# Designs tried in a protein design run: designed miniproteins, single chains, continued (2). Part 21

Each design is a single chain, and the fold is of that chain. pLDDT is the mean over its residues in the fold that is shown.

## One batch from the design tools (miniprotein)

Design m4747
Fold by ESMFold2-Fast:
Structure m4747 (fold): chain A 79 residues (1-79)
Amino acid sequence: TEAILEEAEKVLEEIEEIWEKALEEIKKATEGKDAEEQKEVAAKIMAAAVKEAAALLKDPAVAEALVAAFEAQLAKQLA
């Protein structure tokens, strides 16, 4: 049980790190750009982050939920 929880915590921490890194990359890459360029750049960075995070997950349903969560967060930042 403890070993399973430790592995789950490691995966969660890596996903959180991917989230933070993607948000920082979007902030830096969109600095000084217009709204259209910001959306395009942010979408590319988020797609890469989703791919990296999904590789840490073994359940396709969880990976699909992660994609939906990233899209929702991106929509809030670009609205």
Scores: mean pLDDT 70

Design m4748
Fold by ESMFold2-Fast:
Structure m4748 (fold): chain A 60 residues (1-60)
Amino acid sequence: MVTLEADFDDITTLIGTALRLIGDFPEAEVSLSGNRLTVTVPDDPELIARVEAELAAAES
């Protein structure tokens, strides 16, 4: 498994991103800690790349 992390300045964006990831990637484990979003995904390069792209887009 691979762990991806993103920090958000806005808690609403953080929560919205977490809910979207849970819906779009049911194989991923999502956890929240303060303003930090942690996503653990299977060791699948395509899945990892897709989750990374979504986190990057949401963090922007």
Scores: mean pLDDT 80

Design m4749
Fold by ESMFold2-Fast:
Structure m4749 (fold): chain A 76 residues (1-76)
Amino acid sequence: SLAEEKATVLEVMRSIAEGIINYLKKKGVSEEDIKNLKEFIDQKLAEVEAAPDDQAVARAHEAMNEIFKKAEELLK
């Protein structure tokens, strides 16, 4: 079902986000930048959770692209 697909994509997003945060911590990114990224990720997860089931996967894809871009900026 679309509801199951939405639940799955949210679980995948949380798993990838945890991996990103752990990687950035290992690379010496500041606690403040990690906190700001976590808040940004929480906002993006909330946006996907608020999306209609038939739009959730597309919103998750957009959200993950934004999360990756923000994480990349913290490595510069």
Scores: mean pLDDT 89

Design m4751
Fold by ESMFold2-Fast:
Structure m4751 (fold): chain A 77 residues (1-77)
Amino acid sequence: KKEKAKEALLLTAKAAEELGKKELAKDAEETAKKVDELPEEVAVEAAKRAALSVAKLAEAQGKPELAKELREKAEEV
């Protein structure tokens, strides 16, 4: 649902900021603001892709707990 997609994007933005990826954080925040204006399928796909990409970066930086949270959130969308 769009609400879960929005939640996943906001979590992704916070995680990206923690990883020092300010542009990814900004992109996720902007997408979250537009979720209500997007088709549900587009919002869900965007949220899952963003969460999974940032989860991969978290793993690469030695933050497996953050990666797990992002993957679990992607599954809820």
Scores: mean pLDDT 82

Design m4752
Fold by ESMFold2-Fast:
Structure m4752 (fold): chain A 57 residues (1-57)
Amino acid sequence: DEKKKKAKTLKESAERFRKGYEASRKLNEELGDSLKDTTDRAEETYKKALEEAKKLE
């Protein structure tokens, strides 16, 4: 099922974006919020990927 394959791919992408967001958040904490904008963008990207994965469920 093409839809199932696409859902799996989106879940994998969401997990990768989640890890990226977590890494960015940790670095931002170490730098005293100097990377807040970058971290906020990473969070938005992760949330969008997660929402798209849920749409295909």
Scores: mean pLDDT 78

Design m4753
Fold by ESMFold2-Fast:
Structure m4753 (fold): chain A 69 residues (1-69)
Amino acid sequence: SRIEELKKLIASPDENVSDSAKIRLLQRYANGEEMTPEEEKLVEEIVEEERREIRELLNRGIEAAIARQ
């Protein structure tokens, strides 16, 4: 199925394949193109994971800055 193929591409060990699939999905979402509920959930999961990684980096930076005071 299309959704299973998307999940497989996103989970690819090849970063170029994985990133390409994520970018294509996010671009469709940003353009207001028709999305299935399953595709919308994948967008939410991608955004949440990237946001989590950024938050972890920010928290580590804040802790390091405090420790240097």
Scores: mean pLDDT 80

Design m4754
Fold by ESMFold2-Fast:
Structure m4754 (fold): chain A 66 residues (1-66)
Amino acid sequence: SLPLPEVDDATLREALRRQIEELRAKTTNPKALEYLDKSEEALDRGDLATAMHYLGLAIIEYEEAK
């Protein structure tokens, strides 16, 4: 059963893209949306570390705005 202890880049990219889209659909917080845009731009470049960083910041902004 998932999750795997090691995740390949393709699987991680798909998971990150899904999380970005799900959070984008749930939030109206402009700062969270800004971080989601930056995360998506990083994913499009193949920069998974930067994508994860900005997704994390977007989640924090979303949760703090509740």
Scores: mean pLDDT 79

Design m4755
Fold by ESMFold2-Fast:
Structure m4755 (fold): chain A 77 residues (1-77)
Amino acid sequence: MREVIREALILRARGEITEDPAERERLEAEAERMREELEEALKTMTLEEVKELLDELLRAGELPAEAQARYREALAR
């Protein structure tokens, strides 16, 4: 399901750029709680569709600016 993948990616991205270890741990734990739903959702999508979703997130500005640069590099490959 697109919403589950979207939310998990946003939480992971926020966790990666957070300077506060406690906030980072909390955001990573929230993303981990979504793991089973994320895994099931990914089984219903192709890699191409996942890339398209990442592009949508970048375009919509829903990812933090620091995370956007990393994901743009990944998509450009």
Scores: mean pLDDT 70

Design m4756
Fold by ESMFold2-Fast:
Structure m4756 (fold): chain A 58 residues (1-58)
Amino acid sequence: SDLERVEELVRRAEEIEDPWERELTLSMALILAAVSKLPQEVIDRVAELLARAVEERE
């Protein structure tokens, strides 16, 4: 399911050491969640994780 794919991308991002690759992986998860019209709570959670990954680059 699309939800399982998003959850897998989030898990993969947690194991990525490179901040840029982590951001890219979370960006893919967010796009998939939005396009698949997943619950807003799921979209918000992924967006928060992406925001934190972006902050780590600064």
Scores: mean pLDDT 82

Design m4758
Fold by ESMFold2-Fast:
Structure m4758 (fold): chain A 80 residues (1-80)
Amino acid sequence: MEEEIERAVREIEESEDVEEALARVLRRAGASELEIEIQLGLLRIERAVRRLIGESEEEAEEELRRRAIELAVEAVREYG
């Protein structure tokens, strides 16, 4: 479990595309395609809101990366 969590965290931290990395981790953990689409949709809404309230692209992406890591860890614990 810990090795899978470490791998999931590393994949998201090292990825240029947080959404692709999160989708890959969720799919590997056993989440359904519907669940993956819901989680990605929520991240897209969060990004839009953060940009709307004045965060920079870099600030918004950093916060989304943190959220994606949290979601990935939860998914590995729940489905793995």
Scores: mean pLDDT 81

Design m4759
Fold by ESMFold2-Fast:
Structure m4759 (fold): chain A 76 residues (1-76)
Amino acid sequence: MSKSETAALTTAYALRLIGAGATEIAKKLVEAMNKVESLTPEQLELAERAVEAAEAGDFEAAEEAVKELEKLVEKL
């Protein structure tokens, strides 16, 4: 995944989270994803889980997924 692909994906996920009413989760996701040039498959899976959980109305699961993503990004 290139930096441009990561930026496009970050924007898409943020818009989906905002649409689900999860604006604070979207902000945290953008901050985490902007710290890296590209995402690992594990980081990408966590970002996708956060979006899918929020769209399902499970904001607690979405927050947990974002926290785990932040933890993996902080290792860099």
Scores: mean pLDDT 78

Design m4760
Fold by ESMFold2-Fast:
Structure m4760 (fold): chain A 65 residues (1-65)
Amino acid sequence: SEKELREKLEQIYKEYESKLSPEDAALVRAFVERSVKNSIGYTKEQAEAIVEAFRKSVDALVKNE
């Protein structure tokens, strides 16, 4: 569900929040909102793929800083 996807993405954001610049934190929050909006009608497997891709993207962003 959109709620479960939001909760998982918000959890990942909170894990990395202290390691993100204010600008990157704003970008990551925008991605959470867009991902949740775009998830309407997604299967559980599609939602899990979004969570995995999001975690990898945020991790890579933090490691480059």
Scores: mean pLDDT 77

Design m4761
Fold by ESMFold2-Fast:
Structure m4761 (fold): chain A 67 residues (1-67)
Amino acid sequence: SIDKKKLLELIGRILALIGEIEDLRREIERLKKEGGSKEEIEKLEKEIEELEKKREELLKEIKELEE
């Protein structure tokens, strides 16, 4: 079925986004410990927000495929 292949593809994209978000969160914690700039931290937080939006969109697509 074409739906199963699409579901696996969407899951793969979500896992990749989760990995990117976790990498950015680790970088923020590193910057906080090393005394990085507030501007650098805010930039990374904004990137996380954009990735979280993409994750929510992909989760919505999965829910629609489960119908």
Scores: mean pLDDT 82

Design m4762
Fold by ESMFold2-Fast:
Structure m4762 (fold): chain A 73 residues (1-73)
Amino acid sequence: KEEEIERLREEALAAIDAGDYEKAVRLAMQLAEMGAYEEASEILERTADKLAETDPRRAAVLRELAERLRELA
């Protein structure tokens, strides 16, 4: 349960570091489905920051999703 959330968060952070933003978003959504809203929000915000210069529209959507998830936590 907790170990699975930590594993998914670490995997998502590694995906961000590797530039695999699609994988990072997918893992964040999986975390949200498990009720890990704070972790999911963190991953979405970090991914949005990386995308801000190359895909500002996608970055804005991810930031809005992160805010909504944080409100559910």
Scores: mean pLDDT 84

Design m4763
Fold by ESMFold2-Fast:
Structure m4763 (fold): chain A 59 residues (1-59)
Amino acid sequence: MLEEVRKLAEELVELGVEEENALWLASIEVILRKAKEENKILSDEEILEEAERLVEEVK
């Protein structure tokens, strides 16, 4: 998870997204991708909580 977030955030930075915004966007995207792959439905609250945790872990 953390490595996927860092990799995607790096790609977003190369596209012109600011580093902190890239981390948030990458975290949300990775969470949504994993949920879709595992056929899980996450609430908006669960997505935000997991994204916050991933951003804190990557920083």
Scores: mean pLDDT 80

Design m4764
Fold by ESMFold2-Fast:
Structure m4764 (fold): chain A 65 residues (1-65)
Amino acid sequence: MEEKLKKARELLEEAKKRGWIKSYEIEGKKVTLYYDESDYMGEVAVAVTASLLRKLGLEAEIVAE
């Protein structure tokens, strides 16, 4: 679990740095991803990020802002 969370944090930091997500929040095994709805590619980028988190065995929610 902790190793998966460490990999998830690395992925989330990279995603935020690349502009794929606006912000994120981690609660246990659940990750909430926030994206800018006005960004044309934001929906696609956040969906890819969520998919990668789910492959790590985490729960991912997507929230538009």
Scores: mean pLDDT 78

Design m4765
Fold by ESMFold2-Fast:
Structure m4765 (fold): chain A 82 residues (1-82)
Amino acid sequence: SALAWNNLGVVYANLGKTKEAVEAYQKALELEPNNPEILNNTASTLIKLPGAGKVNAELLPKVASGELTKAQNLIERLKRLA
C-alpha cells in the first residue's frame, strides 16, 4: 500500500504533475512516516515546486519522526542556493 502510493507519486513526478505527486507521497507517508525512500522522494519533489510553502507546511508536520530532519535539511539547503 505505501509502496503503491510511492510508485504513483514517482509516476506523477515524472509526468510533471508535481501537486499530484506530493499528494500521493503524503498518502504513502501516512502509512510509513519513517520510510527514507518516501521521505527523500517527497523532499525532492517539494524543492521543485515554486510556491510550495503551503503544501510543505501541511506535509512536514505529518512526517513527525527522526527522518523529518533529513527532509528539512535537504529543503533548507536548497533554499540557501536560491
Scores: mean pLDDT 65

Design m4766
Fold by ESMFold2-Fast:
Structure m4766 (fold): chain A 46 residues (1-46)
Amino acid sequence: MEEEDIDETIEILKKQIENAKKMNLPKGYIDRLEEQLKLAEEARKK
């Protein structure tokens, strides 16, 4: 339904990654967020 919210998704993911690193969350959790960020950035580039 929603389109063009990639920039917002990227911002949210960046903040979540920053918070996860700050809180020393498991690397698997951080890796998942970074994977999602990569996909969002790739979609934005298109």
Scores: mean pLDDT 76

Design m4767
Fold by ESMFold2-Fast:
Structure m4767 (fold): chain A 62 residues (1-62)
Amino acid sequence: MSAEELIEKIKQALDNRDYEAAYKYIKELFEQGYSREEILKMFEENLNADQQRVARILLESV
């Protein structure tokens, strides 16, 4: 799955309050070699403020 597809899946999971799925897709971004800073930038560019808040909490748990 591409980073673009993973970000879309993270957005869908967060909208559905499926935090297990969101966490899984965030972990897959790390497994593909993206840094924490790169993932945070992707969140800032693609997620709304509420989604960013939750995604940052999940990212800190990885």
Scores: mean pLDDT 85

Design m4768
Fold by ESMFold2-Fast:
Structure m4768 (fold): chain A 65 residues (1-65)
Amino acid sequence: ELDREIAVALVEMAAGIAKAQGDPRYPVLDEAAQALERGDLETARKLLREAGFSDSFIDDVLALA
């Protein structure tokens, strides 16, 4: 679960940066973090893609979860 906690923290950090910059992706990133916390990797992957993250970043995050 420690690796999952790191994955969630990375997505939450991205969400926080997006919110601070007024980026409308913030709600999608928050939902992705919640999906990772549940272990719902399929939903997390879809939400991260909707937020415009690269497949390489998504694969790295999901490898930790």
Scores: mean pLDDT 77

Design m4769
Fold by ESMFold2-Fast:
Structure m4769 (fold): chain A 57 residues (1-57)
Amino acid sequence: MAAERAAQREKMRERIRAALEGSRATGEAYGAGGFADASALSSDEVAALAREVVAEA
């Protein structure tokens, strides 16, 4: 239930953060993304998480 969803959010945050770090380290695979492909998260949730990670960076 809620715990499962929270775990998926954390995984998505890590994925977005890794993508941003990769983009900074190299100019390749920026936004290699399929992170929106996480079925249990809505596109709005993914967008909100992306904003949070970008703000943290």
Scores: mean pLDDT 59

Design m4770
Fold by ESMFold2-Fast:
Structure m4770 (fold): chain A 59 residues (1-59)
Amino acid sequence: MGLGERLAMHDLGLSPEEVRRLVEAVRTGDEATLRRLAERHGVSVEQARGAALAALEYA
């Protein structure tokens, strides 16, 4: 689980808590949470989704 989390933190500047929230939002289809987190960190929704998917893949 550490590699995917580290990639998301490095690329998006997210905390471990925010990475977990992104992963859960992607798993549940919570687009509102995805948009909110992406906007907060100045990244695109697609970039945030990609980071969450990478965290899931390298879990």
Scores: mean pLDDT 70

Design m4771
Fold by ESMFold2-Fast:
Structure m4771 (fold): chain A 78 residues (1-78)
Amino acid sequence: LREEAAELAKRGVEAFEAGKYEEAAKLFEEAARLAREAGDEALYTAALGYLAKAYEKLGKLEEAKKLEEEVKELLKKA
């Protein structure tokens, strides 16, 4: 689970850097899900942060803001 989540997050970053924001969002969503299942809070938080950036690029500003607020709360608990 952790290794799978980390690999998906890496692929998400590669897609994001290539300007493939829709693909990046899907990869970060799956990475966040697997990180949550694995109990890896740091990876979960990072995946949500990247997902928020991908949503901003896609014009999903409301969802991006919601994720940014969640990330801020998670970082306070780390």
Scores: mean pLDDT 82

Design m4773
Fold by ESMFold2-Fast:
Structure m4773 (fold): chain A 60 residues (1-60)
Amino acid sequence: SNAEKQRLIARLIGHALAGDYEAAVKIAEEMLSKGLITKEEAERDIKVARRMAEGVRELE
C-alpha cells in the first residue's frame, strides 16, 4: 500500500541520516521484495542512502 511504502521510506531516511547505511539497504531490499518499488528505484534509494550516511560521518 502507499501508506506502507511511505512508512518504509521514512524509516530508510531515518537510518541513513543516523549513519546506519546497512539498515537503510535492508529496508530498500524489503520494499523491493514486497513490490512497493522497482529495481531502479531501489538502486537509486540505496545510492542516496549511502550519500546521506557518508555526509553524517563527515559532519564534525
Scores: mean pLDDT 80

Design m4774
Fold by ESMFold2-Fast:
Structure m4774 (fold): chain A 65 residues (1-65)
Amino acid sequence: SHMEKKIKEAEDYKFEASQRVTELALEADAGTPEEGARLYAEAKQIVTDAFNKGKKLKEEAEKEA
């Protein structure tokens, strides 16, 4: 169903975002403090985008129910 597809998209997006944040955290720990600050900002943006995308997909699924 379309609803199941939207839920899967939201879950996949959150999973990919989580993996990317973990990668950035490891890279930040290995780099300079300045590079760490940049990577932390990027990770924060990824988390925010993933949350907003997940919320949008959930709202779209609910409208079709």
Scores: mean pLDDT 75

Design m4775
Fold by ESMFold2-Fast:
Structure m4775 (fold): chain A 64 residues (1-64)
Amino acid sequence: VTDEEIKDGVASLLLAVANLALKRGDPEGAIELYEKAIQIARESGNETLVKDAEEGLKKAKEAA
């Protein structure tokens, strides 16, 4: 397992938890989680994850 693989896993988990927070009515918590997911996904070079997290962040900011 590489550091990049670990970061991808962590970023994916953060994205999933952020989506759940948004769905449960916590847009402020979701914003924080999406921002962390974007940072880690950029470090791992996962452009798809960055895009998905950025879309989630935009929705969370609109809901906050």
Scores: mean pLDDT 83

Design m4776
Fold by ESMFold2-Fast:
Structure m4776 (fold): chain A 60 residues (1-60)
Amino acid sequence: MKEEEIGKAVQEALQAIKEGNPEKAREYADKLAKILEDLGYTDEAKTVRDYFDRLAEKAA
């Protein structure tokens, strides 16, 4: 259930980067990070935010 939600959030964030929409990519990355934090993956949540922020900066 939550794994499917994580996968969808990753796909949405990557699609937003591909479309040149860094704001939308960050929004989906924040949603993914929140799901990971709720699951207890705090370090992974921080890594996800950093990763997508860097991708968004390169796309902008």
Scores: mean pLDDT 73

Design m4777
Fold by ESMFold2-Fast:
Structure m4777 (fold): chain A 64 residues (1-64)
Amino acid sequence: MAEAREHYAKGMEYLSQKDYESAAEHFTKAGELGNRTAIGNLAFVYLQMGDIEKAKEYQKKALE
């Protein structure tokens, strides 16, 4: 989906800038739209933010 690709691209851009909060927002939108790769990146972002519970939750989601 075009919207999922746009949010994924923005998430990657923010991640490269180490803006983890904005990256999480865009990866969440991409994941909601079916981008499984964004779900894996969201797990990484939550680890960087120190949210271990959410990181584990999204890691499990990304593997399915």
Scores: mean pLDDT 82

Design m4778
Fold by ESMFold2-Fast:
Structure m4778 (fold): chain A 74 residues (1-74)
Amino acid sequence: MDAAIDRLAAEAEALLKEHGVSQERIDELWDNILEATPEESRIVEAASIVRNRDFARANVPGGLAGAEEIAKAL
């Protein structure tokens, strides 16, 4: 549940860094996801579940239920 979502966010940040995204860029994406590439948008969307449940409810397909499915798949 919440712990799995926290792990998803940590893995999303690690994945972004592995692909050459800096911590500064990750912080920027937390502020404005509209600047993200399609791949970054998916990762940020998953990570945003942990930091902003309201954002997850509005932006994840299937809302929080969809977010839980993503967390379980990880």
Scores: mean pLDDT 55

Design m4779
Fold by ESMFold2-Fast:
Structure m4779 (fold): chain A 85 residues (1-85)
Amino acid sequence: SALERARELLRRAREALAAGRGAEAAELALEALEEAYAARPSLEVEELLGLGLIAYAIGKITGDPEYAARKLIELAEEALALVEA
């Protein structure tokens, strides 16, 4: 299911960030956020996805993938909590 994919992607994002792979972590966390939205499309999750896309873009523009990864992981965790509520 999309929810199971979101959880697995978020787990992998956390592992990538812990290993210093910020760019990979940011991409995985964004995918987790997209899967959370697919699992339960809601205005709240859509807003978190929008914020996630902005954080991802900022990371690319500024060359700070760790910032993007940390923010995207937080947003994906919040989205999963909303989807599971």
Scores: mean pLDDT 88

Design m4780
Fold by ESMFold2-Fast:
Structure m4780 (fold): chain A 79 residues (1-79)
Amino acid sequence: SEAEELFERGVEAYEAGDYETAIRLFEEALRLAEERLGPDHPLVTRALGNLAFALDKAGRAEEALRYFRRAVALADKRA
């Protein structure tokens, strides 16, 4: 899917140290995953977590923490 492709490109950007590109790609992947796959889809939780890591690496720690909390809340919902 387009969401999965954007997520994979985000991972590549993150691994290359291009955190701003990774953030943009993970935000788009998150949006498409929620819209097309549904809010409970595993890709949503993965995109939230990876977005949080990318934000933290970019020095945006407060934003990162908000996304980490969202990822944990969704993971707990499935438990």
Scores: mean pLDDT 85

Design m4781
Fold by ESMFold2-Fast:
Structure m4781 (fold): chain A 81 residues (1-81)
Amino acid sequence: GPMTVTLRADDAPEAAGARLGEAAAPGGAEVGPAAGAGIIDDLRAGRGAGAAEAAANLLAGGGREAEVVRASATEAVVRVR
């Protein structure tokens, strides 16, 4: 069913990666630690729009439909179905 994934600059990279991996299931996408770290690094650097697009692309790679709901400098919100 549809779900919303919220990622923040304060998130641990491994927790962000795990959250994205769960949202990508059952598409079978592996969300490696490097992908989570890259997204969180962008959020910590104030590149929230880039982080949101990266998260949406990762979820789409897992076979889910993903859409950026909103992004600020330090927060990305993505809907997945």
Scores: mean pLDDT 74

Design m4783
Fold by ESMFold2-Fast:
Structure m4783 (fold): chain A 59 residues (1-59)
Amino acid sequence: SEEVRELLRAYLAGDHSPELRAKLDALMTDPETGKRLSGEEVVLEDGRTLVDYIRELRA
């Protein structure tokens, strides 16, 4: 999930471009149901949530 860390770092650094927002929206959308997921519902391959990654990157 190096790609996810890079996306979150760019977003937290102030890159709110439509392209980056679209990538984050895709990450927070269930591909099977189309339902929007919360940051706590997005579980990455290491078992950490999107919220956990944001906390580490902000620290």
Scores: mean pLDDT 75

Design m4784
Fold by ESMFold2-Fast:
Structure m4784 (fold): chain A 95 residues (1-95)
Amino acid sequence: MKLSNLLVAASLQLVAASMDPTADREKLEEAHRLLFKAGEYIDSGDYEKAIEYLEKAKELLRNMLETEDLSPEARSAIEGALGTVEEMIKLVKEK
């Protein structure tokens, strides 16, 4: 998978979660900002910084899954975003 395709996929999964009232919209917006910042670092070739921001997004999403009383739909979307972020970290480490 191309990193740009994974970034778009993760972004869409976060948007889907943000439409659900059981999910903390502010935390999802923060995860989105972390993903876009990681994307900027990928584009600039700063893979070390990209990994740093992807790991921050991963931690935030994992915390939401552990602490939030999420609907099944919101949980699925956040789990999908988490999986996509983990794949992005793996691919960036190959650079």
Scores: mean pLDDT 82

Design m4785
Fold by ESMFold2-Fast:
Structure m4785 (fold): chain A 97 residues (1-97)
Amino acid sequence: SQLDVETQLAIIEMALATFAVTSKSPALRKAAREALDIVAELSQRPVTPEDVKAAREKILSLFDEAAAQDPAARTEVEELRSIVEKGLDKLLELVEK
């Protein structure tokens, strides 16, 4: 349902916003803010499976760049990556129904 899609987007946005504010890594805070913008754009229209897949690739690329810029933050990047991947996978499942 649309409510399930909106709820799942809100869960992903909350995780990204939390890391954007609380992470000690400037590189990860920047990546989380940019990922949040991508998810916010995704929420402005009816979400297609193709939109979710494209957003996933862009967001994971941002996290890879953050890990490369700040190797000390790798564990924190992997934590956020896991949350966002699971969130987007659930969103894709909801949108494909």
Scores: mean pLDDT 88

